# Designed miniproteins, single chains, continued (5): the designs that were tried, part 39

Each design is a single chain, and the fold is of that chain. pLDDT is the mean over its residues in the fold that is shown.

## One batch from the design tools (miniprotein)

Design m17338
Fold by ESMFold2-Fast:
Parts: sequence; C-alpha cells; structure tokens
Structure m17338 (fold): chain A 67 residues (1-67)
Amino acid sequence: SLAEALEKAEEALAAAKKNRDGVVAAVTLHSLQELLEQARAAGDEELAERARKLIEETKALLKELGL
C-alpha cells in the first residue's frame, strides 16, 4: 500500500539522517516524489501531505550534506 511504502521511506530517511548517508537520502527523495504523485492521483490528500513533508525533510538533509 502507499501507506506502507511511505512508512518504509520514513525509516530510510531516519537511517540516512543517523548515518549521514547522502546516497540513501537521494534514493529516498526519488521514492517520495513518486509516492506523492501516486497519492495525488488517488485523491489521498493526507498521504500527499505526509509525502510532501518528508520530501522537504529529505531535501534539507541533502542540502546539509552539500549534495
């Protein structure tokens, strides 16, 4: 499900923050962008908002890492 995929992306972002892993962060960003598009296509405003917030956090981490 989209909710399960989003939960996995949250776990991946947490690991990327802990390990300062820009590769995992970049892969997570791409997955989150796809999940956002799928949530919007499904009309799931709540999942879309959750994905959008995680995208912002992932972009902030990448900027912090100089990527």
Scores: mean pLDDT 87

Design m17339
Fold by ESMFold2-Fast:
Structure m17339 (fold): chain A 67 residues (1-67)
Amino acid sequence: SARDRALQLVVRYRRFGDEALKDLPPEVREAIREFLEAAEKYTRGQATPEEVNAAFDRLIAAVEAAA
């Protein structure tokens, strides 16, 4: 599923950085970065769970559009 693909891409980016994103469309790369920024803000108490979920939904949409 696109959700499972999105999770896989986040895990790979956390392990390998930009090397994991080199072959992805720019829209997917940007959505991964935006999701990680939202998740970091959440960890710092500066974002809501809803904001993180919205960023993840945008990543899923970008993955679906790229398929």
Scores: mean pLDDT 82

Design m17340
Fold by ESMFold2-Fast:
Structure m17340 (fold): chain A 94 residues (1-94)
Amino acid sequence: MTEEERKELMYKKAPGLLADMRKALNLPDDADAEKIAEAVEKILKEEGFKEEGEEIKKLLIEMETALKNKDKEALLEALEKLLKLQQELYEKLR
């Protein structure tokens, strides 16, 4: 599999990730990344993960900007950072 094919697959999957987050947070289907980010930041701040919440907010906004600009590189970078941060949060919750 080429890097180009991998980037294209990630680009196609990114809107699905946003839709899944809207459902998990009980947000409307048309909620933008800013609304998703605000909801996630609020939850993480309540749990004591303020810095992680702020980083997730930035990454979600970067991801939506990359999708609007069709910037596959920026989208992939934002997704990789988001997944890494999610893994780190999972370890801290153990």
Scores: mean pLDDT 74

Design m17341
Fold by ESMFold2-Fast:
Structure m17341 (fold): chain A 73 residues (1-73)
Amino acid sequence: SAEERERTKKMFRAMGMRVELDYLLRYDSSLTPEQRAELEELRREVDRAIRQLMEGRDVDLSPLEARIQRLIS
């Protein structure tokens, strides 16, 4: 269905965000403890979004995308 295809696209976007956050947490040695904690919280929220999408629920990724972009800008 169209809804199923849209959830699949969102899942790939969320997985991309997870890869980006994992990269920052592993390789950015300039992160303060506060920034690291915020990124770890975002990573947990992204993991939750992926789980919900895999379970067939729809999720709005826009707030997560905005928060990640703010941190890496």
Scores: mean pLDDT 84

Design m17342
Fold by ESMFold2-Fast:
Structure m17342 (fold): chain A 101 residues (1-101)
Amino acid sequence: MDEERLRRIEELLKEGKLEEALELIKEMIDDPNANPALVTRAALLFIEAAVKEGRMDLVEELIEYLREKGYTSFADELERVAELLKAGEPLPPDLAALLKP
């Protein structure tokens, strides 16, 4: 299920359907049985796509959602990733590896 959700998110991001992708990511965040590594990958792919399309409103929505759910450290990390991507700066190697196919 999680791998299928991730694949669907990747497909939606390629199609520019950022709002639909965000809703699936929120569904994964709300699922206590979701694989944390796949949730992290989905969130990073989403941030990359949203920053590329100038949809910082959706980046902020994801970050606020994570903070609301108590994932404050993860939200802070994703906010920093979005800032780096917006500035054209390279991601840390560990995070960059999660974006590779």
Scores: mean pLDDT 80

Design m17343
Fold by ESMFold2-Fast:
Structure m17343 (fold): chain A 84 residues (1-84)
Amino acid sequence: SEQELKDQYIRTGEQAYGSLRQGADLFDKIDSKAGQILRQAADQVGQLLDQARQSTSAQQAQQLMLQGVQIGQDAIQRALELVS
């Protein structure tokens, strides 16, 4: 169903959000700027998750969650460059 597809995309975003929050705490111990980058990305993904949950369209939820995943990937890359 469309609701099941929407829920699947939201679960992907929730996984990204959780990973970014956990990563922020871990990276903050190594480099506070790296931790801040991941925390800011988590906040942005959280906002996109709220929008996706309010959407009635699986396509819209997918687009929002793909944006969230991209934000997370970019943040992780930037954080890794600071601690490498």
Scores: mean pLDDT 88

Design m17344
Fold by ESMFold2-Fast:
Order: sequence, then structure tokens, then C-alpha cells
Structure m17344 (fold): chain A 82 residues (1-82)
Amino acid sequence: SLEEVKEKAEKLDKTQLARLAAILRLYLEGKISKEEASKLAKYLTGIDISDLSDEEIEELYEFIESKLSPEELEQIEETVKE
């Protein structure tokens, strides 16, 4: 469930949170597939997003964004820019 995923995300360090946010954003922008995003999220952060809907992924992204500083958000922007 989304709540279980949020609980697991809360336990991530800031580097892992930033990586997860970048992966979710790449998916939401249509730059990677759901399958690729799920594999990357699990491999890099241990979080399984494969059962989440697109709306739940958007909610998860907003949740993670609320946990990151402005500097960490700038790092995500740089990652997404290519």
C-alpha cells in the first residue's frame, strides 16, 4: 500500500530520498517506464513502487519532496535536466 511505502521511505537517508524522488520524477515526466522506475527504486533505495498507481506515485513524490531541503531539491532538478 502507499502508506507502507511512505513508512519505508521515512526510514531512508537524505541521499536515498533524493534518488527515489529523482526516479519518481523521471517516471512522472514520461522519461522512463514504470518497470524501469520500479527496478531502479528497488535497487537504489530498497523501496518497491511496482504496485502503486500513477496517482499514488504523485502522492509519494509530494511526500518525499516535503522531507527534502531546497538544496536537495536543486540536486533532483539537476539530475532530471540531463
Scores: mean pLDDT 80

Design m17345
Fold by ESMFold2-Fast:
Structure m17345 (fold): chain A 73 residues (1-73)
Amino acid sequence: EEIELIYRVLKAAAEAISRHNPEEGKRLLEQVERNKEDREGLLEVGREMERAVSTLDREAQLEVQRAIAEAAA
């Protein structure tokens, strides 16, 4: 239910990040998979993703935001 939604959103965000920073995106995807049954762990990965997204250019940040919105729908 809620944890599956968080997982889908974070996975989509990590995949979007990997298109602009493959090394960071792969690392985040691995963390999402390790925490897929741990709500608090997923939220911690989300905080790391926010930091990673802040290092991307504007276009990449918008792509991540679109991926999150689509996964949440």
Scores: mean pLDDT 83

Design m17346
Fold by ESMFold2-Fast:
Structure m17346 (fold): chain A 95 residues (1-95)
Amino acid sequence: MVDFSADIAEVERFLERLDEYDLEKLRPSLITILAFLHGLKRYELADRLIEKVAEQDPELAEFLRAVLNGDPEALERVKKEYGDELYSIVLLGLK
């Protein structure tokens, strides 16, 4: 319980401070965090992250939801904009 609890607490603190960040620069990190949460089956926390993103950037939030739903068009955008490494991380999170 120690390692995962620390990681989840860090994500929750990050969520509380999303307003302090440039979401455009955080796009690859947001995708990585969401894939991680989905892989851990922490769907409620993933949804909370997307809701917080939607407060500042509704279009980005819809893109992130599409990625988590395995939308082929959204996954192709991840691959084109951020490369094969992030695309592979997303696929692992989606299993």
Scores: mean pLDDT 76

Design m17347
Fold by ESMFold2-Fast:
Structure m17347 (fold): chain A 69 residues (1-69)
Amino acid sequence: APLTLLQFAEEVAKELGISPETVLRAYALAVHLGESVEEVAKRLGISPETVQRVVDAYRAAVAAGRLPA
């Protein structure tokens, strides 16, 4: 079944041990605004690895047809 963006954020937040709000902010900055994982990590006070995992999870969900591209 397709995910809502909020459901995606809740799933990824649980996996990464961060808030759904932080997932949505990382997604917006990295995917929609095209900021680097390093810049997003600095803005949100999280690791670049955590930002990369949010981006990878989004790409995987799109590839699986769970989120629109």
Scores: mean pLDDT 82

Design m17348
Fold by ESMFold2-Fast:
Structure m17348 (fold): chain A 78 residues (1-78)
Amino acid sequence: MVAPLTDEEVERGIAAARRYAETLQKEGKFSKEDAEEFIRRVREHLERMREAPTPEQAEKALLDIVRDVNEFLEKAEK
């Protein structure tokens, strides 16, 4: 089956999430535990995208990542 997400894209996504979580942690918006949980969640979604049987399913998984990111940000901003 075709994997629409490459290993490089997964690693790039995890690196971006880690950098972002570190920024939020330095700003006092994330605790160390929140940062680790956020990175873990993004990794799980990216792994699901990598294993998605179709590009359409991978796009839907990407929307789940965006939604999770927004939910974490909304909680951090309150």
Scores: mean pLDDT 71

Design m17349
Fold by ESMFold2-Fast:
Structure m17349 (fold): chain A 86 residues (1-86)
Amino acid sequence: KPSEKSFEADVYLALAEIAITVARLAMERGVKPTEDDIRLLERAIELAKKAIELFKESGDNQGIKDAEEVRKEAERLLEEARKAME
């Protein structure tokens, strides 16, 4: 029933969630954020944005909501990481 675009969006969303989990785990260990952590979070934001666009094209309102929450979480972590670096 889901369009191919909805499935593709699910893949992008899963990749964004993995990137956030990796970055969050590093930050929770009390390790000072690195340039690699910043790049990982920036990539998570872009992956979530791609998922949002694909869910919009497929009319998946729940997918849009889930992807927007993932994007917001990545943006919050990115701001936190940037503040913690300097």
Scores: mean pLDDT 81

Design m17350
Fold by ESMFold2-Fast:
Structure m17350 (fold): chain A 65 residues (1-65)
Amino acid sequence: MISEEELRERVLKLLLSKPIDTTPEDIAAELGVSVETVERIIKELIEKGYIDPELWELGRKLAAA
């Protein structure tokens, strides 16, 4: 079982290395975790200042278009 800290690091690394339109579903599939877990971790990373909420929102708009 992957630790919460290690999972946060892997989610952040994937977000920084993949296209901005990468979905939580894509990250969940890559890491073998639930979409709900990825969305929770992304929210935590935004709250802690590791992810720019404006860039995250832009990525969601691009993925939905």
Scores: mean pLDDT 77

Design m17351
Fold by ESMFold2-Fast:
Structure m17351 (fold): chain A 65 residues (1-65)
Amino acid sequence: EELVKKIAEQLKALRAATSDDERGEVGAKLVKTVNEAIKKAGGPKTLDEYTDFVLKLIEEAEKLL
């Protein structure tokens, strides 16, 4: 839940970024948060599980926007 809210805030910041440097910095933070969420969930075993997990995580984050 907390990680989903953090991802939502980072997605919002990424969409608001006006420079490549800002987008890169926010993008790096977003990747770190997604990786933390994956690790906390025990990690997916297949590429399909990874893709589904990431898409679901982004969908839940977008619902908070």
Scores: mean pLDDT 73

Design m17352
Fold by ESMFold2-Fast:
Structure m17352 (fold): chain A 58 residues (1-58)
Amino acid sequence: GKKGAEEAIKLAEEGKGSGAGAVAGMAGRDNGNEEAARIGSQGTVENGKKAAELVLES
């Protein structure tokens, strides 16, 4: 969870939306956060950040 979310934020800050979304989605699944997993699967920088933040808050 948390490590994956931190990595996803870093990827999003670098403009790597597909990478950020994939890493955040996996972190959401590992953490049992279904909303984060679904948002992350959209593969954008914005959605990657949102999914990672949900994992970090849970």
Scores: mean pLDDT 75

Design m17353
Fold by ESMFold2-Fast:
Structure m17353 (fold): chain A 87 residues (1-87)
Amino acid sequence: MSKEELIKAAKEVAEKTQGVKISFSPSLEEAMKEAVKKLGLEEVAKKLDPLTSKALQMIALLVKVNKMSPEEAARAILVSLGLLPPP
């Protein structure tokens, strides 16, 4: 799995979730930070805008915990928010 695939998925989620408020529990935010660290994405996350960085954290968690591909994780996030991408 490449860092470029994770960044691309995060940008797609960020673009489609503009104006959507997403809140996380402290425990979920900690799990997301650990997933980013485990995947070696900390330095990448610092260089991204806040919305894309948050999307990357969500994708990293789904990849680490649910063993999803970056594209599957992005789709799962968009589906959960009612923002289904076209087939």
Scores: mean pLDDT 76

Design m17354
Fold by ESMFold2-Fast:
Structure m17354 (fold): chain A 65 residues (1-65)
Amino acid sequence: SLIEQLEEAIKEGRIDKIIPLARYLKKQGVSEETLNRFLELAKKQVISEEVLLGDLTDSYIESVV
């Protein structure tokens, strides 16, 4: 499922996949509550993978919401 693909992209730190998947799910009417849960998971996974947190990551998260 698309939700499973989003979860896997978050787990892998694949930012390039997370944006289009989250946008698609939002257009399909997935609840904002569900999307916010995945965004919080993405923040946690990005931090745990030692990905540089900066303006690019913050801008990315803002663009998904």
Scores: mean pLDDT 63

Design m17355
Fold by ESMFold2-Fast:
Structure m17355 (fold): chain A 70 residues (1-70)
Amino acid sequence: SPLDEEIDRLVDELVAIDREIRALNKRYEQMKKEGKLTPEDEERYKKEIAELQSRRDELLARVRQLMAQR
C-alpha cells in the first residue's frame, strides 16, 4: 500500500541517519584519541549530531503518525 511504502522509505532514511551518526562518532573519537580536536571541531560535531538527531526525531514522529493510521 502507499502507506506501507511511505513507512518503508522513512525507515530507510532513519537507517541512513543512524549510519551518519555512527560515522561522525567514529571520526570524533579518532580525532580525540589523536589529540587533534579543536574547540571548533567539537562545536561543529555537536551541531552536526544535533541536526541529525532532530531529523531522526521528525522521521520517528512521522512513522508513529502513519502507524496510527493503520
Scores: mean pLDDT 87

Design m17356
Fold by ESMFold2-Fast:
Structure m17356 (fold): chain A 81 residues (1-81)
Amino acid sequence: SRIEELLEKLEEAIEDPSTSNGEIFDLLLEVILLLHETKDKEYIERALELLKKLLEKEKNPRMKAFIQEVIEGLEKLLKEL
């Protein structure tokens, strides 16, 4: 599925130091959109795991803030399911 493909690409991007913040941002926007459409608990939990890993590696303060907001939004979505 598209969400599985995007989550795999996000995992690869997190582990690749050559990946730009712009590429990660675009991937995150598409992942967020699909998670809100599917509302699948398993995919939301997997995305949260990847985002928390990304947050620990991220040094750019604007990107950290964005990732934190995404995590909070997905945690809220998961509680409402």
Scores: mean pLDDT 85

Design m17357
Fold by ESMFold2-Fast:
Formats: C-alpha cells, structure tokens, sequence
Structure m17357 (fold): chain A 81 residues (1-81)
C-alpha cells in the first residue's frame, strides 16, 4: 500500500510537471479510492462501511476532475482550429 501510494503520488506529480495537473489529480483520487476499497476489505464491518463511503467520495472527485480536464481539452482544440 505505501509503495503503491508513493507510485501514485509520483505519477500525479509527473502529470503536473507535464502541464496536466487536473489529469494528475484525477488519477490520484481514483487510486486513493482503489486503495481505500482494498483497506475496507480487511476491516471490521463499521470501518468497512465508512471506508466504502470515503472511496465513493474519492471516485466522484476523480470523475469530476477528469470531466474538467476533458472540457479544457475540447476548449483548447476549438481555439486551435
């Protein structure tokens, strides 16, 4: 989990350095959701429920950020045309 979290953070940072910070943030939020769900499977029922709710929030945040990135891509493409 820690090594995987570090790799996800490094990948997110790379997106930022390449000029795609929203895509990096979306990727990070989706990885946080996935890791939270993995932790939930090993937890007590109460902790598992809260972890699934948290994972849903991370997934939603990632989806929103990806939609924003796609919208900006479409706007840039229209400006370039």
Amino acid sequence: LEAEAQEAAERSRRYYEEGSPLEGQAYMNREMSRMTLLAARASSPDVSRLAREQADRYRQAGDDLEAEARRREAEAARAAA
Scores: mean pLDDT 73

Design m17358
Fold by ESMFold2-Fast:
Structure m17358 (fold): chain A 78 residues (1-78)
Amino acid sequence: EEFQKRWEELVEKYRKMADEYWRKAETARQEGRLDEAEEFEYNAGLYAVAAGHPDPRYQELARRGWELILDRAFERSK
């Protein structure tokens, strides 16, 4: 059942990417690089949601990251 194995591998890759971005975000926050931390949190949320992670924390992070992108685009566009 190769399809199931490939699906499991893909999900695991996305979860690892979410964890990687989460750790980068924590490091950036500790170093006072808040803008970078927010971008990393956004990516962590996106990968976690793509992996079907049920934790609402990741859903909220993806939403907040999306808001950040929209706010910056909206404010800059005029």
Scores: mean pLDDT 72

Design m17359
Fold by ESMFold2-Fast:
Structure m17359 (fold): chain A 89 residues (1-89)
Amino acid sequence: NADVERAKRLVERAKELLKEAEELSKQPSSREKLLEAIALVLDAIGLIIEAEQLLKKTTDPEALKLAKEALELAKKALEAAREALKKLE
């Protein structure tokens, strides 16, 4: 089931991104960390787009459930990445 596998990967990527953003917010400000925060914001936006696309295309109920979870996690990752960016600016 390609849609379920895709949705599972999106959930895992969103969880990793959220953890990275939360850890980055604990770091002291530097140019390198600021660039990392910008990258995390862009990655989170990409995951939101991918999750929304999967939600529009899939008819599998388990893939829909996982894609919704991925979307919510990606939104949390975006918020965490934006908070990290604010602290590092």
Scores: mean pLDDT 84

Design m17360
Fold by ESMFold2-Fast:
Structure m17360 (fold): chain A 66 residues (1-66)
Amino acid sequence: SALLDGLKTKIALAVKEKDLETALQLIRDQGPLLTPEEKEELKAFVESLPASEETKEALLQEIDSL
């Protein structure tokens, strides 16, 4: 979906810039609009990011809190 694709792009950019708070806020704001299947796809996307395990864990916990 366009929403999921846009969210993935914005999260990847925030992670690249070491801006974890922006990435978490994007999940809080836009995550509730995702279907359960899109949430699972977003989690798989986060696991594929070139980021620390701590960053990935924080993002995954935020998605699981939706």
Scores: mean pLDDT 87

Design m17361
Fold by ESMFold2-Fast:
Structure m17361 (fold): chain A 111 residues (1-111)
Amino acid sequence: AEAMLRAALEAGFDGAVVVRDGEVVAEVGEVDPAALEAAVRLSRAGAEVAVGLTLTGADGGTVAGVIFRRSGSALGGLGYGAAPLRGATPETVAEAEARAAEAAARLEAAL
């Protein structure tokens, strides 16, 4: 959990929450409720672990990101994504998706 939170902060997210079995196990910074809800939903849908992420862009727009590990994946690969929340531009969403990919790559390298 701590390594996941650190990877998210190092990738430039404002906040991150780690969810396992539908329960919050670790949290840091400011997490948007939509990011928490997405992580809980992924966890309940069979992700072994899910991380909800919040990013506020330079324009003030907010994006929810996710990183998750699928149950039964023999390859250790992490899934990621981003969705606009409030005032987000396509540029801010693309930046959040790129940062989620970076955080996922850092976590894979640390496993």
Scores: mean pLDDT 76

Design m17362
Fold by ESMFold2-Fast:
Structure m17362 (fold): chain A 70 residues (1-70)
Amino acid sequence: ETFSYERALRLAKGLVETAYRAYKAGNKETADTLIEGARDVARRASGTPEQQERVLAEVDEAIEKAKKEA
């Protein structure tokens, strides 16, 4: 399944936020599953090549920040 650029970005960032809370709660397995879900959504983003690169970059940045702050 593919998602529009904007929808993919919103869904993936939502999954990263939920993963951050799971990491802080000590639920690493749940958090890791949510992070993989976020990456999967980002990879399925439709749009121009620039939009696809942007969603992947923004999601990767959000994941890195969540892991550093958890």
Scores: mean pLDDT 80

Design m17363
Fold by ESMFold2-Fast:
Structure m17363 (fold): chain A 72 residues (1-72)
Amino acid sequence: SARREALKIALVQAANDVIDYGESQKEVDQKELQEKAAEAAAALSAQFPGWTVTVEVSVENGEVIVSVRAAA
């Protein structure tokens, strides 16, 4: 469906935005990245009511790792 396709695109964009933000901010700590991830999750949940969107971020071995999930 068009709604599911839009959600898929939005999830990928949110993950990329968090990764790009983390990579651009060399001194950003994990807490700030987690707050950005929470903001993205809240925005997506508001845009796609009826879905629970979770965005998780961590920094491992100098690499920003993002996990995005959506459940109905």
Scores: mean pLDDT 78

Design m17364
Fold by ESMFold2-Fast:
Structure m17364 (fold): chain A 65 residues (1-65)
Amino acid sequence: GPEREKLKEELIARAQKLADAALKQYPEATAEVKLIDGKTIELTITADGKTYVESLDIDEAMKEL
């Protein structure tokens, strides 16, 4: 529904801001935001030879509203 689509866009925007912040702090880092099956937002940051992955389920986030 419209509320889920709005939340999805807001969560993607939040993940992108986190990616941008990481890239400012670590110039040689890479960051990627993915939407998987329209359900999961995945943020991957690779910095200093290490990879960090965070995943957020949109439908689980909806339950907290």
Scores: mean pLDDT 80

Design m17365
Fold by ESMFold2-Fast:
Structure m17365 (fold): chain A 85 residues (1-85)
Amino acid sequence: GMTPEQVAKGVAEGVEKAGGTVLDYGGSELPDGRAMGTVIASGLTPEQAAEGAKEGVERMGGKVIGAGSTQLADGSVTAGVVAEK
């Protein structure tokens, strides 16, 4: 499976490739050993950020099992991806 750092990198690179500006990103391990990557970005809708993040993880060879996004109060967006272990 992918490491948290690999998923985070895939998410960030995917969002940038979709035309977003990455403001912050990170990875975490879930209790079941799956890896999650998250990003905060500007210049994209929540849907565009989620799609970019998924495509970035898939391009790194990850299998995406969950993805989501939401808009923050300042107009930036957050997106997260969970990869199969």
Scores: mean pLDDT 83

Design m17366
Fold by ESMFold2-Fast:
Structure m17366 (fold): chain A 81 residues (1-81)
Amino acid sequence: SREELVEELARILFGPDAVPLQVDESVVQRLVDFARENGLSPEEFEELFDEVVERTTPPDVHPELQATLDAIRDRALAALG
């Protein structure tokens, strides 16, 4: 379900097994694998990623973290498309 996809993506980005958030190939590949395993199009992945970020990040998230999340999303989208 969409809720299960939201929870799994949130675990990849923010869960106890999450790597430190930075633009690196291992994080990008993990997200690409997640999208492919769940049959997500680049557009569906972008929508889900944005929903997860909105739901799981605090409203006072630092601009540097937001920029890192945007860069990770863009790298994953480039790999999917």
Scores: mean pLDDT 75

Design m17367
Fold by ESMFold2-Fast:
Structure m17367 (fold): chain A 100 residues (1-100)
Amino acid sequence: MLSRDAQIAIALGEAGVEAARHFVALGQTEEAAAVLEALFEATGRILEGERKAVVEKELPDGRVITVEVEIEELEDGSEKITVKVYVDGELVFEVEKVIE
């Protein structure tokens, strides 16, 4: 099996692709880029031992993208990773991944 850190990196990479695809499908390519940049920064912080990371990126139009990553230990010893994306404080995308 992959290490915990490798599983976290893969799960967050998959979440990033899903989020980027969501925004690109809406014609929101600058939002997609900002979300990926914020998620890469949040991933680094989670891999360094943080359980929650919040990263903000300002878009060229002045709107703020906020990416929130939270990792929670489940009763069976698996971990749930939640990724939330906000635009100017409104939740626009959410995905959950479970790792073992």
Scores: mean pLDDT 86

Design m17368
Fold by ESMFold2-Fast:
Formats: sequence, structure tokens, C-alpha cells
Structure m17368 (fold): chain A 64 residues (1-64)
Amino acid sequence: LLDEALTLISTGDPDKGIEAGKLMAKAAEEEGLSPEDVINLARTSGSGGSSNAAVEVLTKHFLE
């Protein structure tokens, strides 16, 4: 999950960033990662649109 998500976010594509964010949220739940750690990982693992899209998905997921 996390490895697949990091591959998607590295493309820079916002649509792939959304998918990556969803996979990272699942990985966080399965591995017991903190929301802050996962959001920071998304922030630093991509660029521009993909990173921003993944962060937004994660923020929405953990705020619910």
C-alpha cells in the first residue's frame, strides 16, 4: 500500500495524487502511523499537484 502510493505520488499527476492519498490513509490505519507522519510523508514524497492532492485527501480522511 505505502510503496504503491509513493510510486503514484512521484508522478506529479494530481489524479494519481488523489489515489496515492487514499492508499496512504489505508496504510496509516494498517501500520498505526500517525496522521501527521503520513501527511508529512505525502508532502515530501511528491511535487506540486500530486503532493497537494494527496495531502488534501489525507486531511479530509483524518478530519472525519
Scores: mean pLDDT 77

Design m17369
Fold by ESMFold2-Fast:
Structure m17369 (fold): chain A 75 residues (1-75)
Amino acid sequence: MAERERRIAELREEFLATVEAMVNAIEKIFKKNNEGTLTEEQLKELEEEKKRILEIARKKADEVAEWLLAQMEAA
């Protein structure tokens, strides 16, 4: 396997893990500040938005990983 492909895969996983951790942290803060006041519809919207952000991150993960690797190779 090409070494570049392996490094891109590692950066991709780290990027996705970081995005997921941030999204989960924001969700917890939002729920804590709105304790017991969120409707079922608002909770569904929050879950859908979280899913959308993670899907966008997944689709862009390879591009971001390739960009990061290029930055590391240039400096």
Scores: mean pLDDT 76

Design m17370
Fold by ESMFold2-Fast:
Structure m17370 (fold): chain A 99 residues (1-99)
Amino acid sequence: SLEEILEKAYEEAVKKYDLTEEQKENIKETLKEVAKEVEEFLKKGEPEKAVEYLENKIRILDIQIEEEKNEKSKKQLEALKEALEKVLKALKAEYGIPE
């Protein structure tokens, strides 16, 4: 399920980065918001649009990471990006969408 994909992506990302509890909670809340939008596309039978939405989110995060000067904020954005990339990869695999 999408929920299982998100939980696994979150756990793997937060283990890799030395994050505060507040930063972990912020990542979790952002992932929940992303999940709601992805779920709406999936309910409409549009998994390719869900993938495009995630790819656009990751692209925006790449720009934010490149421009971020605060080390703690940068690590939080990098952890969020890694979680979203794991979700994207899992969704592509589940719905047979090529990488």
Scores: mean pLDDT 86

Design m17371
Fold by ESMFold2-Fast:
Structure m17371 (fold): chain A 67 residues (1-67)
Amino acid sequence: SKLEKLAEEIRRILEERLEEAKKVSPVAGQVGERELEEFLKILEEDPLKALEHLSPEDQAKILKEVF
């Protein structure tokens, strides 16, 4: 479904940001992992709400990919 594809694209972007945070510092990586975990809970309940928490640029990119 389109919602499943939306959830997958959001997860991919969040994982990319986490990898970038880990390269900056171990502490930033730990914080990013906790934030990702909380974000994934929102994503499972409401993928559209999770999308709203992303930057406008990331939102536009995902919407073009999914829709």
Scores: mean pLDDT 74

Design m17372
Fold by ESMFold2-Fast:
Structure m17372 (fold): chain A 96 residues (1-96)
Amino acid sequence: MEEERKKFREAFVKQIEEAIKNKDYKTAVDLIVDAARSLGATPEEVAELRQRLEKLSKDPEKFEKLARGAMEALHIPDDEEAVAAIRELVEQVEKE
């Protein structure tokens, strides 16, 4: 179970990295939202996160910074902590 969970997180990280490399920010938004949902984010948190990420995707520099931070947050073993880290990163990047 733990090894499968780690591979699951690593699969999201790899897919997000590929989407960013291809400048496919729509797919990167979908992947980050799906990762948060899979880690137990509530439907309300998922909806809020999607709206914020879609807005940030209009600024490639800010969005790529956020996506790289989200990839790092996905390495956090605790699901709630990983979701919280992603949400905190969104707020921090919006303020820059």
Scores: mean pLDDT 82

Design m17373
Fold by ESMFold2-Fast:
Structure m17373 (fold): chain A 68 residues (1-68)
Amino acid sequence: MRRLRVEVDGDVAAVAAQIGVIPGVHSVTADPEKRTLDVDVEPEKAEEVAARIASLPGVKSVTDLGEV
């Protein structure tokens, strides 16, 4: 899997729900204190998923943490 870290300006739960329905997303883990989501994705879809997440309302940044 590849892990993406998402920083959220908006509603963390709403952003997590929108990410969770994207094809290639395996899991979404929220850190409410940091307002971040760690998203495990299929390596082959990591670039597509990152681009889709970056286009969502309430997303501040997407960082690729590499293979996990």
Scores: mean pLDDT 82

